# Ledger of designs, part 92: designed miniproteins, single chains, continued (4)

Each design is a single chain, and the fold is of that chain. pLDDT is the mean over its residues in the fold that is shown.

## One batch from the design tools (miniprotein)

Design m15416
Fold by ESMFold2-Fast:
Structure m15416 (fold): chain A 98 residues (1-98)
Amino acid sequence: MEEAKKLAEEAKELAEQAKEAAKKGDLEKARELVREAIRKAGEAALLLIKEGREEEAKRLLLETSKYIFDLLEETGNRELILLAIGELIRAIGDLIDA
């Protein structure tokens, strides 16, 4: 539980860094940070699923993803939003296979 929460908070922090990188025009760094943020959000959910906490995993992934998307919308960068959607679909696929 604590470990999953820590991963979710790290995901949120990475998303905040992605927003700042995008504002500075560092799109390569922003893309890298978005991928890392979604990956950590997926890892947090996977940890809870492996512990039999499926509803908590769903809630954590939903809340963390919404936070990340809200930050990316503030950048006005549609490419980052589409990247985040693609990475989230990949993460959900990994959870289904788990």
Scores: mean pLDDT 84

Design m15417
Fold by ESMFold2-Fast:
Structure m15417 (fold): chain A 72 residues (1-72)
Amino acid sequence: SEKERKIAILGARFLALTSEAYLALRKKDLELLDRTIEELQKLGEEAKRLGDNTLAEKINEAVKEIEALKKK
Protein backbone atom coordinates (compact mmCIF):
# COMPACT_ATOMS: atom_id res chain seq x y z
CA SER A 1 0.00 0.00 0.00
CA GLU A 2 1.02 3.66 -0.38
CA LYS A 3 1.05 4.06 3.42
CA GLU A 4 3.41 1.06 3.81
CA ARG A 5 5.68 2.55 1.13
CA LYS A 6 5.77 5.93 2.95
CA ILE A 7 6.61 4.20 6.26
CA ALA A 8 9.44 2.25 4.54
CA ILE A 9 10.86 5.54 3.19
CA LEU A 10 10.72 7.08 6.69
CA GLY A 11 12.59 4.03 8.05
CA ALA A 12 15.33 4.45 5.44
CA ARG A 13 15.54 8.20 6.20
CA PHE A 14 15.78 7.40 9.94
CA LEU A 15 18.76 5.07 9.31
CA ALA A 16 20.51 7.70 7.15
CA LEU A 17 19.95 10.58 9.63
CA THR A 18 21.07 8.48 12.62
CA SER A 19 24.29 7.57 10.77
CA GLU A 20 24.84 11.27 9.95
CA ALA A 21 24.30 12.23 13.62
CA TYR A 22 26.94 9.73 14.82
CA LEU A 23 29.39 10.99 12.17
CA ALA A 24 28.74 14.57 13.33
CA LEU A 25 29.39 13.50 16.96
CA ARG A 26 32.69 11.84 15.93
CA LYS A 27 33.77 14.97 14.00
CA LYS A 28 32.51 17.30 16.79
CA ASP A 29 30.47 19.18 14.18
CA LEU A 30 27.88 20.67 16.54
CA GLU A 31 26.11 22.76 13.89
CA LEU A 32 25.52 19.71 11.66
CA LEU A 33 24.54 17.66 14.73
CA ASP A 34 21.86 20.20 15.78
CA ARG A 35 20.41 20.27 12.25
CA THR A 36 20.35 16.44 12.12
CA ILE A 37 18.58 16.27 15.53
CA GLU A 38 15.94 18.72 14.22
CA GLU A 39 15.43 16.59 11.08
CA LEU A 40 15.09 13.42 13.23
CA GLN A 41 12.47 15.15 15.42
CA LYS A 42 10.44 16.10 12.32
CA LEU A 43 10.75 12.52 11.05
CA GLY A 44 9.34 11.23 14.36
CA GLU A 45 6.34 13.56 14.00
CA GLU A 46 5.75 12.25 10.43
CA ALA A 47 5.90 8.62 11.64
CA LYS A 48 3.33 9.41 14.37
CA ARG A 49 1.11 11.19 11.79
CA LEU A 50 1.18 8.03 9.61
CA GLY A 51 0.18 5.95 12.67
CA ASP A 52 3.50 4.13 13.13
CA ASN A 53 3.90 4.78 16.85
CA THR A 54 6.64 2.11 17.14
CA LEU A 55 8.83 3.91 14.58
CA ALA A 56 8.04 7.28 16.20
CA GLU A 57 9.13 5.93 19.62
CA LYS A 58 12.36 4.49 18.14
CA ILE A 59 13.18 7.85 16.56
CA ASN A 60 12.44 9.75 19.81
CA GLU A 61 14.68 7.38 21.81
CA ALA A 62 17.49 7.79 19.23
CA VAL A 63 17.19 11.60 19.59
CA LYS A 64 17.45 11.32 23.41
CA GLU A 65 20.56 9.09 23.11
CA ILE A 66 22.21 11.46 20.61
CA GLU A 67 21.45 14.51 22.81
CA ALA A 68 22.98 12.70 25.82
CA LEU A 69 26.14 11.93 23.78
CA LYS A 70 26.31 15.59 22.63
CA LYS A 71 26.59 16.69 26.31
CA LYS A 72 29.88 14.73 26.66
Scores: mean pLDDT 87

Design m15418
Fold by ESMFold2-Fast:
Structure m15418 (fold): chain A 75 residues (1-75)
Amino acid sequence: AEELVERAKELEKEANELDKIYDQGDSEAGVRAAELYTEAARLYDQAAKEDPENAFEYQVNAALALIRATLARLG
């Protein structure tokens, strides 16, 4: 579960950097950021299933990543 969480955090970090590039006028960066946030959310959901004791925190992080993915697509 911890490896999934660390991978999700790395994807969120990469997505955040791409989201900054989109704000500078690169629309394709926003689409890529949304893809990375969506994959991070998927990894958090999987971590929640593997570690039920921490599931609530992982599910919250997954939900936040999906919100960020939606915002990245909308601009």
Scores: mean pLDDT 79

Design m15419
Fold by ESMFold2-Fast:
Structure m15419 (fold): chain A 62 residues (1-62)
Amino acid sequence: KDDELAVKIAEEILAKLAKENGEVTNEIKKKGYEEAIKKAKELGLENSEAVKQAEGLLESMS
């Protein structure tokens, strides 16, 4: 299911950012979700529930 792939992409990006920065702050989470959404949209997953939820989370982090 597209949602499962989108979640995997987000988790992988967040894990990489945490490893590089040593801590997952709100700024790192925001960057991770932005990168994941961009990648998911490039794969045609823009209408997935996971992408919509991630976009909502980004707005809540502002």
Scores: mean pLDDT 72

Design m15420
Fold by ESMFold2-Fast:
Structure m15420 (fold): chain A 59 residues (1-59)
Amino acid sequence: SLEEELAEAGRKYGEAVKAKDYDAAIKYARRALELAKKLGNRELTEEAEYHIAYLEKLK
């Protein structure tokens, strides 16, 4: 399901951040953004956009 794919993207995002792999973290955050948009979840969409912008500034 889309919800399961979103949960998996979130898990991989967390692992990437923990590993300080910010390129992978941005990749999974972008995946979560697309899934949140498909689910119509505005809160998760805005949160994912915020995290992507924040991580890109760290580069």
Scores: mean pLDDT 85

Design m15421
Fold by ESMFold2-Fast:
Structure m15421 (fold): chain A 65 residues (1-65)
Amino acid sequence: MSPEEALKIAEEALKLAKEKGDEELIKASQGAYRAARQGLETGDLALASAAGYGAKEILEKIKKS
């Protein structure tokens, strides 16, 4: 997963978590967003990819709730 794609997914997860108003999902999404941004800024492609996949997991959890 590209760092830019990871950041986009993390931004979407954070937006939807805030719309849902679930504090746990908001906190998790904020973590994924920070990690995705750090990966992009530092060139840590593994961190960016892990953050992107984490954000996808959060999105699936939001959809199932």
Scores: mean pLDDT 82

Design m15422
Fold by ESMFold2-Fast:
Structure m15422 (fold): chain A 55 residues (1-55)
Amino acid sequence: SVAELARRLGVSPSQLRGLRTLALEMGREVAIAYAVRNAGLSEEQAREALAALGV
């Protein structure tokens, strides 16, 4: 679930939903860069999170 994934990554479910929306609108690489700079995720964590969210 989004809530379980958010808990494991130390982010809010709202942040993951926003990241998914950003990936769908602007592309995965833009979303990954955003997550690394603003959510404190590594590039690997951001990439795996987007894959788990279906993007």
Scores: mean pLDDT 84

Design m15423
Fold by ESMFold2-Fast:
Structure m15423 (fold): chain A 89 residues (1-89)
Amino acid sequence: MDPNALEAEVLLALAQMYLWLGKKYKDIEMGKKALELLKEALELAKKSPKDKRIQIAKEVKDLAEELKKAFPELKEEADKIIKEAEELI
């Protein structure tokens, strides 16, 4: 597996965990942590092979959509990530 793609998958798993914790405890700081991890995963996607780039970008988009629904206060930042992810698909 490509090292950048592997690192991105690890960051996506962590983002899912922080999003779950944020939703469970209504903790926006966990939502912000998930958002930061999604941004990092997307940067790694840009350095990944095309197939992996598209896969990671789709996962980032899905998680950012879920984060936006859970934390409307983070909508603007989540929308920016969704737009960047769509440009990589």
Scores: mean pLDDT 85

Design m15424
Fold by ESMFold2-Fast:
Structure m15424 (fold): chain A 68 residues (1-68)
Amino acid sequence: MDKKELAEKYNEKGKELYKEGKYEEALEEYKKAIELDPEYKEAWGNLGDVLKKLKKYQEANVYYLKAL
């Protein structure tokens, strides 16, 4: 499996955890996705969303800028 395919799987796992309200677990999965593919804009945006749920607003804003 290439790094981009693996990043997509971590991103999907993060989305499922986010839907379940498991924000800390979703955060870890999204971080794994961006480590494997730093240009994965969707994962950066999702990371911003979960940080906002965790009330880490400054960190969320940085990751939203990476998603642009």
Scores: mean pLDDT 84

Design m15425
Fold by ESMFold2-Fast:
Structure m15425 (fold): chain A 74 residues (1-74)
Amino acid sequence: MTREELLAQIPEAVAASVSGLSEELYRRLIELAEREKAGEVEEAREEALELMLREAGVSKEELEKIEKKFKELE
């Protein structure tokens, strides 16, 4: 998965944070994207979102709120 492909799959507000990510965290996001392709769709997606939101400075409460919305979707 390329950096451009990863950016296209995430919200614009979070995508801006990818350019500022450390090499280690960027590599982690690629690994999670590959796990999503392997069938761990929900788990990989949630972990990737959590990492991106932490880099954007989103609070733990806001993360929990977003996770609740994802679980509301079937």
Scores: mean pLDDT 58

Design m15426
Fold by ESMFold2-Fast:
Structure m15426 (fold): chain A 62 residues (1-62)
Amino acid sequence: MDKIRRVFEEVLGVSPVKDDDNFFDLGGDGGLTKQIVEKLRELGIDVTVSDVIYNPTPRSLS
């Protein structure tokens, strides 16, 4: 969960991101979703764009 929150903070430029904060409510879009997926995969978290769209919080992606 901490890795996912930090990636959200880095990509969206907002802090703090909480476990139940919605990526799209924080200003995320399709391009930023691709950046989140790429950074999470670099950290060993295997997620897809669809996973972020349907599970858009750090808690739901964990």
Scores: mean pLDDT 81

Design m15427
Fold by ESMFold2-Fast:
Parts: sequence; structure tokens; C-alpha cells
Structure m15427 (fold): chain A 73 residues (1-73)
Amino acid sequence: SHMEKKKQELINRLQELAERALELYEAGKITDEQMKELLSILQEAMKAIEEGNLEEAEKLLEEAERLLRALEA
């Protein structure tokens, strides 16, 4: 169904963002505080996906992407 495809898309995006955050953290490019903030947003996004609130999940993933881009610059 369309909803199952959207959920899988959001889960894939969350996983990619988590991997990017971990890579930056392991490279020493972000602080413990910054990593905790990113993980908090990603955990909230996962809860939104599980609850079927896909609009909230999308916004949270966009926020995480925005933060990661700023940290990568």
C-alpha cells in the first residue's frame, strides 16, 4: 500500500541519517552534545513513524537533515 511504502521510505531516510551522524561522531567532527541532540530527534521521528504520524516524522527527519548539513559544513 501507499502508506507502507511511505513508512519504508521514512525508515530508510532515518537509517541513512543515523549512519551519517555516527560517521561524523566516530571521526570526532561532532560533540557528545550534538550527537545526543541528533539521536533525540531521530528517536522522536521513529516514534512518529510507529504511531502513523508520517507528517510529523517527515518534519523531524527534515530537521535532522538540516542539522547534519550545518555540522558537515
Scores: mean pLDDT 87

Design m15428
Fold by ESMFold2-Fast:
Structure m15428 (fold): chain A 68 residues (1-68)
Amino acid sequence: MTPEERAVERAVAAVKALLDTPGMEISEEELDRIVDLIARHFGLTPEQRERVREEVRKLYEERKAKKA
């Protein structure tokens, strides 16, 4: 993977770890804030941040579907 792809992968993994925390319930608004904070932490470009947001949104929707 390119260094850019690895940065996105690390950011997605960090958000996924938060979502996988037992007893944690995160709203879509809170999810957006978490993605922003993690993207800033990893120094991602706007394009990379959007890619992280898309991947994280897919994971969030999968969890939401299981709860419905």
Scores: mean pLDDT 75

Design m15429
Fold by ESMFold2-Fast:
Structure m15429 (fold): chain A 71 residues (1-71)
Amino acid sequence: SSLLNSGASWIEILEETEEGEVRIRLTSPVTNKVLEVTVKVTPQELEDLRNKILTNKLSEKFAEAIAEAAA
């Protein structure tokens, strides 16, 4: 689903359960509204999501730190 793969800046995992539910905070790029949803994911999707968010978080943190230091 797009919620699992749309990028890190607009998606934050708030909670994870062992039963394969995740609570996600989303920010709309069009309206800037914040929405919290709970979605069921397969165990494979949950593991992939955790790994993708970690990778994206590191990349975005690096870019933000450089931009803030340069500003």
Scores: mean pLDDT 63

Design m15430
Fold by ESMFold2-Fast:
Structure m15430 (fold): chain A 56 residues (1-56)
Amino acid sequence: MSARDRARAAEAFARGEEAAARGDLVTASQHYLEALALDPDNERARAAAREVGRRL
């Protein structure tokens, strides 16, 4: 995985965290899934996606 892909994954994760913080779980889920597509080893994004999915 390139450094650029890792940076894009981090940005997607951050947008997911922002959406989750304001209660927008659908938007948060989309951003977390994008982060996982770019960085499948991101355990924080995987855990966050599962938690948001459980609440939807």
Scores: mean pLDDT 80

Design m15431
Fold by ESMFold2-Fast:
Structure m15431 (fold): chain A 55 residues (1-55)
Amino acid sequence: SEADKLLKESEDLKKKGEEYKSKGNYDMAKKLYEESDKLTEKSGELIAEELNRRR
């Protein structure tokens, strides 16, 4: 589903953020975490829409 794709992208961004944080690039890590959070929120909206169609 589209929601699953967004969750996977969110996880990839968080992993990349951890890598930047471990290298001391906190600005880039923060940006990647913020983008990850946005994708997680959008995924939640899609899940809610799917539930409305099934129930």
Scores: mean pLDDT 81

Design m15432
Fold by ESMFold2-Fast:
Structure m15432 (fold): chain A 100 residues (1-100)
Amino acid sequence: MSEKERLEAEAVFYYLLGKSLLEEGKYEEAIEYFEKAAEYAKAAGDTALEAAALLLLGEALYKLGKFEEAREYLERALELAREAGDEELVRRAEELLEKV
């Protein structure tokens, strides 16, 4: 496995753990794993996965009532989603930004 493939696998692992915690309402814990997922995705050069991790990080912050922080992460997620050409992530980021 290449270093890039290893970093991407770690990003996916943390992303899925964060999603599970988000679904359980464990928002603070979900944020920690989404931060790790975004970090590893960025290191791997996986722009779409970085965008997805930051999108769900922003959603978790929104659920905690941290609207200003949520906006900052959602705007970053939108920019990265546009760079990745991921139309679904673009729409999801725009929809969440309308709520903050």
Scores: mean pLDDT 91

Design m15433
Fold by ESMFold2-Fast:
Structure m15433 (fold): chain A 95 residues (1-95)
Amino acid sequence: MISKEKLDAEVYLGIAIITASIMVKYAPEEYREEIQKAADEFIKALDKAAENSDVETVKKGLEKVIEASRLLDQGNYEEAIKKLKEAAKEVEKAV
């Protein structure tokens, strides 16, 4: 049986990947490349945390991507990119 911790980490990772993908899809063309790069770096760091069954780190990462998504929805694209980059560094430092 897969551990509950591993399953929870993978579920939170999956939600974060979907949220980041939606952000890229609905981003204005001028910000799309930067958002894609920031999202890719963030997901790579979060995937490593999920491999370690680090539920708390993956969950905190998901909270950060939801915050970035809200900033993007408000038209604050530069802050959304900054939030994703900061989240990637925080997740990488925790692993």
Scores: mean pLDDT 83

Design m15434
Fold by ESMFold2-Fast:
Structure m15434 (fold): chain A 99 residues (1-99)
Amino acid sequence: SREKLEEWLREAERNIELAREIIEEWAKSQGWKLVNFTMIAADPERVVGLVEVEDKNGKKHYYLAVLERTETGYRLEVTPVDPKTFKPDLSKVQTVDFE
């Protein structure tokens, strides 16, 4: 129904807004500047995006960010990506839980 589609869109939009806030706080916690966040996909359960951050020396780093809804809140997974290929290194996943 239209009502179910509207609820789906509202949940996806809330997740996008929350992902931007959580990613910015994560970057600040690392002592980094958030340069850019490019959304790849969003739905009511998760947001996927590419994060560009800059360290104190002006070097840029790229991360694949996945924000997922959990039973107790949200989980952010950040995976470093190769700056030339954008291929994620899944062996180096960092996980942060939010309630």
Scores: mean pLDDT 83

Design m15435
Fold by ESMFold2-Fast:
Structure m15435 (fold): chain A 66 residues (1-66)
Amino acid sequence: GAGDAEAAAGAAKGAAAGGDGPSGGTSRQWFYHDMGGEGSAAAGLAAGRAGGDAATVAQNSIKAAE
């Protein structure tokens, strides 16, 4: 339900912000900067997916819970 979507968004945000450790979020931010420092929505999304397996895990967990 709606609560599950909110939980998934929080988990994904946490992972992106450095939930993996002290430099996790910084590493992802640096990757975007190194790619050109200007994000097109498509490029940013693709980069996030490539470096953010956690988002896939979160989605899979929600599906399993339902």
Scores: mean pLDDT 47

Design m15436
Fold by ESMFold2-Fast:
Structure m15436 (fold): chain A 64 residues (1-64)
Amino acid sequence: GSLIDALLGVIQAIEFEDEELLELALKALSKHDPELAKKIKELVEEGRYEEAKELAKKKIEELK
């Protein structure tokens, strides 16, 4: 999948509270952007889900 597909996967996993989907989406994201995947993972591990989701959304906006 594309970088955008991985970012959308992260957003959906957070919104649907799907931990298995989140791990899969983060693994896919790390293949495209390992630094961004690390930052999102750190936010998720801290329970900062809204910030993780906003970071993914911001990256999608940059890819327009």
Scores: mean pLDDT 85

Design m15437
Fold by ESMFold2-Fast:
Structure m15437 (fold): chain A 75 residues (1-75)
Amino acid sequence: MEEVERLTEEAIALADRGVAAFLAGDLEAAEAAFRAAEAALREALALADPETAEEIYRRVAERALSHRAALEAAL
């Protein structure tokens, strides 16, 4: 599952970039990065088997939602 691994890593990296953009005050870039992270996550989940998808979802979604909550709390 090379593609699933790549997309999962991409989603995490994009979420991290979103947080960095948010902390820099670039809310537009932060929002774009979080949307891209969500898209990559959805693609990884679509390609993964149900067991792997559940684990990926829990980890990446928890991280992404935590970052999103931080962005929303600052607005």
Scores: mean pLDDT 75

Design m15438
Fold by ESMFold2-Fast:
Structure m15438 (fold): chain A 61 residues (1-61)
Amino acid sequence: AAAEAARKQQEALREGQERYERMQALIQTAKDNLALGKEDPSVAARAQAEAARALAEARAL
């Protein structure tokens, strides 16, 4: 039915927007952690691991 197709499209657009926003947040988290690791070598290994995890989560979206 046309009404079902319209609702499905609206839900797909909402899910797409939410995935995009989450992906952008994960990319920003990765950038922030990489910057932190550059500024503070004592946390560099942990910051790099968190950045890699965030990028892997973004790729899975």
Scores: mean pLDDT 81

Design m15439
Fold by ESMFold2-Fast:
Structure m15439 (fold): chain A 72 residues (1-72)
Amino acid sequence: MIKYKIYVKSDKPIDKEKVEAVVREHGGRLLDIKKVGDYYEITVELPDPARLPALVRALKELGYEVLGISAA
């Protein structure tokens, strides 16, 4: 499993249940969500990096603005 940090903006608190569901749908695990200033840092594990673009798209479809991604 490969760890990623996904940075997102949302005017509402992150819906942890929905984020966890889309991460699991892409074969991963949600490890952490924390608020950092005016954005959120979502830490996930994925089985391979090829799943990351589809997960990012799913987060955008939930209404979150994706600011960036880093390998953790």
Scores: mean pLDDT 83

Design m15440
Fold by ESMFold2-Fast:
Structure m15440 (fold): chain A 72 residues (1-72)
Amino acid sequence: SVEEGEEAATKGGKGAPFELIQKLREALNNGDIEKAVEYLRELLKAGDVVTPEMLEKAIEYVRAKAEEAKAR
């Protein structure tokens, strides 16, 4: 069975994707779209650690929130 949940890259550094995701969520909850986009860019740079599916969902969420803010 394939598992191997070892993120060697994040082990040596502080680039833990889960931390960025948490900050992204907090930024969205605070209504800081600008900060949310910044965290998304960081996650994109760490694409090797974060799955594309997670990134796409986060991007879509931020996009929807930004559009709603503009529509209002």
Scores: mean pLDDT 63

Design m15441
Fold by ESMFold2-Fast:
Structure m15441 (fold): chain A 73 residues (1-73)
Amino acid sequence: MTRMEELEEGARRLESEGKTDVAEELRRKLEEADRLGRQAAEALARGDWDSARRLLEQIQKTLDEGLELYKKA
């Protein structure tokens, strides 16, 4: 399972536990990661490997922040 899939499952679990606010914040992180992923794909299509690498690093940070939110819930 990818980190993004893992966090999506985590958001559903938080909702089932009644932690709707945390689940919503986690979904916002997932939406941000998805947006960055589309930008990274666009950079790769242009052959801009430096921009793609930086965007992928930002995605990792965003997903790590999401995981911390899930662990603290």
Scores: mean pLDDT 81

Design m15442
Fold by ESMFold2-Fast:
Structure m15442 (fold): chain A 60 residues (1-60)
Amino acid sequence: MTELVLKFESKEEAEKFAKILRELDPSVEVEVEGNTVIVRSDLSIEKLIGLVLRALGELL
């Protein structure tokens, strides 16, 4: 299991990122705590980083 913690400037950005990530891969567990997003997955770290970067690209 791989876990990543990402911090955003606002709760709104965190929620938008979480929504995009869930749409890209529904198997990923995503929790939002204020401006922090906690991502848990059985994917390899390389695949998870790829999904995170893609979600960030769609957010920005």
Scores: mean pLDDT 81

Design m15443
Fold by ESMFold2-Fast:
Structure m15443 (fold): chain A 65 residues (1-65)
Amino acid sequence: SLEEKIQQAIELTKLLAIAKAKEKVGPDAEITVEQVDDTTVVATATLGDKKAEVTVTSKVLEALL
């Protein structure tokens, strides 16, 4: 269903943002994830003095919404 596709796309977008943030800071980074609009998520990774913020906009969510 459309609802299932939207939910899956949100979950995949969050996982992508987390993965990208960890790539910048390290695999042991503390992660926070926030959905800032219908198609966009932000992941913040912190590890000691290191911090990275990654914004991901989903073309899949844009197509579904």
Scores: mean pLDDT 84

Design m15444
Fold by ESMFold2-Fast:
Structure m15444 (fold): chain A 78 residues (1-78)
Amino acid sequence: MREKILEEAEVSMLRIEFSVTKLAYEKGKISPEEAIKRLEEIKKKLKKIKEEAKDEEVKEEAEALIEEIEKEIKEIKE
């Protein structure tokens, strides 16, 4: 249970970091290059959680967030 709670908390924190990064970019506080860099780092952390997590729900949440981040990176590049 401790490991699952920590993994769920980490995914939640990365979701917040994603939202903050997206908002900062939309408000013009960071460059497209900086936004992409931050999103790729969040994605890297989520991929690690997905690979190491034993709980299927944690894996599914991490994968869903990775897909959202990949879509945002694509939109910033366009």
Scores: mean pLDDT 83

Design m15445
Fold by ESMFold2-Fast:
Structure m15445 (fold): chain A 55 residues (1-55)
Amino acid sequence: MEVEKIREETKKKVTELQNKAIEAAKSGDYKKAVEYLNEAAKVTQEGLRKAREAA
């Protein structure tokens, strides 16, 4: 079930990046917050690519 593991790992990474974005915003680092949100989008795309390759 490699595809399922890739999807779960992608979901966890996205959640971590969203949480980091919230913490960065709380600390006043708006640039980091935006960067983490952009990274979350890229992680989602990469996860889809890896899942497709593993299928």
Scores: mean pLDDT 80

Design m15446
Fold by ESMFold2-Fast:
Structure m15446 (fold): chain A 59 residues (1-59)
Amino acid sequence: ALLLVRGAGEEAIEAIRRAGAEILSEEGDTVLARFPSEVQARVAARDLREHHGAEGTVL
């Protein structure tokens, strides 16, 4: 599952990596990450919004 993250600072990127995602690209504050499952991607999107002020969209 893919997650597109906007507004990702360094702490948000670290949180994505700790959640078990592979970072595929970084362009400014926009990150594309691959998660092992869609459920993990959706949980990460919610966590990023609540704790890191970043917007996550599951693709």
Scores: mean pLDDT 81

Design m15448
Fold by ESMFold2-Fast:
Structure m15448 (fold): chain A 95 residues (1-95)
Amino acid sequence: SELEKRANEAIDEAVKVLRQLSEEQTIEALRETVKKLRDLGYEKSAKAVEEGIKAIEQNGKEAGLDYLRENLKKLSPIERLVTAKIILEEAQKRL
């Protein structure tokens, strides 16, 4: 669907911006994303982002971001769009 295409494109754009940051800045952006998602009631999205943070901490930025990207694509299209928007906003603040 058009919504699914936009949701996947939004995730890919958000992850692309995170790749331009340092590992420390990426983790900071994602931690702020988790807080904002929880405040909005997007607990499933927040958990998916937290799993991505753990993957970055354990396996490094590149492998961890690949894991985050695939993990976020398991969410509903609306959850993906909301999550990607918040990630992009937090990442752009750190550019």
Scores: mean pLDDT 91

Design m15449
Fold by ESMFold2-Fast:
Structure m15449 (fold): chain A 66 residues (1-66)
Amino acid sequence: MTEERIAEIQRIADELAAKAKTPSARDGVRRAAGVLINAVKQGYDISPEDARAALETVAADEEARA
């Protein structure tokens, strides 16, 4: 169900945001999570695994730019 998928993505985002080493990485993860959650609401099938990989990439990119 869409609501359960959204809750799972939100949990992954909260976990990764808490582990983020910089404020920019934390904000980047939260912003990207919002985009993924909106995509799920629009009917896109985003797996929790794909969401985790995308959010980990965002955190790493933001930390590398800092």
Scores: mean pLDDT 82

Design m15450
Fold by ESMFold2-Fast:
Structure m15450 (fold): chain A 62 residues (1-62)
Amino acid sequence: SMEELLEAIRNGDKEKLEELVKKLYEESFEGFKNAGFPEDLAEKMAEMIVETTLEIAKRRVA
């Protein structure tokens, strides 16, 4: 969740942050694949979701 990301960033918990990022990527990738997107497009879309979510989280912490 966003709250878990904010907590990991505030605490400087790099291991937890990497775990949450991996989970977000995997869930987003599977979601796009299940929606019928090609694998290469689903990968790019999942990467964009992760990048956008991290930028929002960092701005909310800073």
Scores: mean pLDDT 86

Design m15451
Fold by ESMFold2-Fast:
Structure m15451 (fold): chain A 69 residues (1-69)
Amino acid sequence: SAAEYDRLYTEIAGLLLRLTPEQLEEVAKRISELTGEDVPPTVPAILDALQRLTLEQLRELKSFLESLL
């Protein structure tokens, strides 16, 4: 649902701000593999790329981000 998507997006955005540059590189690589696009390892680029992910991919990404913290 749109409400679940918005919640996951907001939660993921908050988690991304807590990551190191090295962790952002790992996240950007993972999203690049999911989207088939070359996503730069910056918070704005990663946030933009989230718009192209499915709800299931967002749930998996959130779990991955939580595992890094």
Scores: mean pLDDT 85

Design m15452
Fold by ESMFold2-Fast:
Structure m15452 (fold): chain A 89 residues (1-89)
Amino acid sequence: SEKDKELEEKAQKLIDEGNKLFKEGIKLYQQGKYEEAIKKFEEAIKLYKEALELAKQISDEKKKKLLTSTAESGIELAELYIKEAKEKL
């Protein structure tokens, strides 16, 4: 449906933006810039959570599962990196 397409496009855009922030966080983490890395991971989590809320509204079960799983994986990985970075501070 039109509504499903809009939800999919918005969720995917938020996931893509979250992934960019996550990658920036990884680079900062690898450089020992743990406080800056945490900020990037927190920003990524915010976008992944917004994507997750939109994805849950999708009627197509396959698309819903793919987008929700992608967003949830992003949140889990970013939270793991935040914990690791905090332990290094």
Scores: mean pLDDT 92

Design m15453
Fold by ESMFold2-Fast:
Structure m15453 (fold): chain A 90 residues (1-90)
Amino acid sequence: MKEKELEEEMIKRLKEAGFEVDEYTRQIAREAARLVVEAEKAKTDEEFSKIAGRLMELRDRARYKGPAAVGVVDLAMRKIAEIELEKREK
């Protein structure tokens, strides 16, 4: 998936869940979408470990922005975990 499509999908899911999406939440969604795209391209456990480290940093920043921003990072975490699992099963 393209980065912009992932960003828009995450924002749509937050709005459908009843969250208000402010500019800071959109910035977190953009960074989260980039990490998902990097995970789709990742081939090694080391690459996934680096993505996980950046995702943890993003989640720590999201804690200070509110529940919608944390929700975006949690959506990205689940999608990255699904990508990693799918690559391990192939």
Scores: mean pLDDT 80

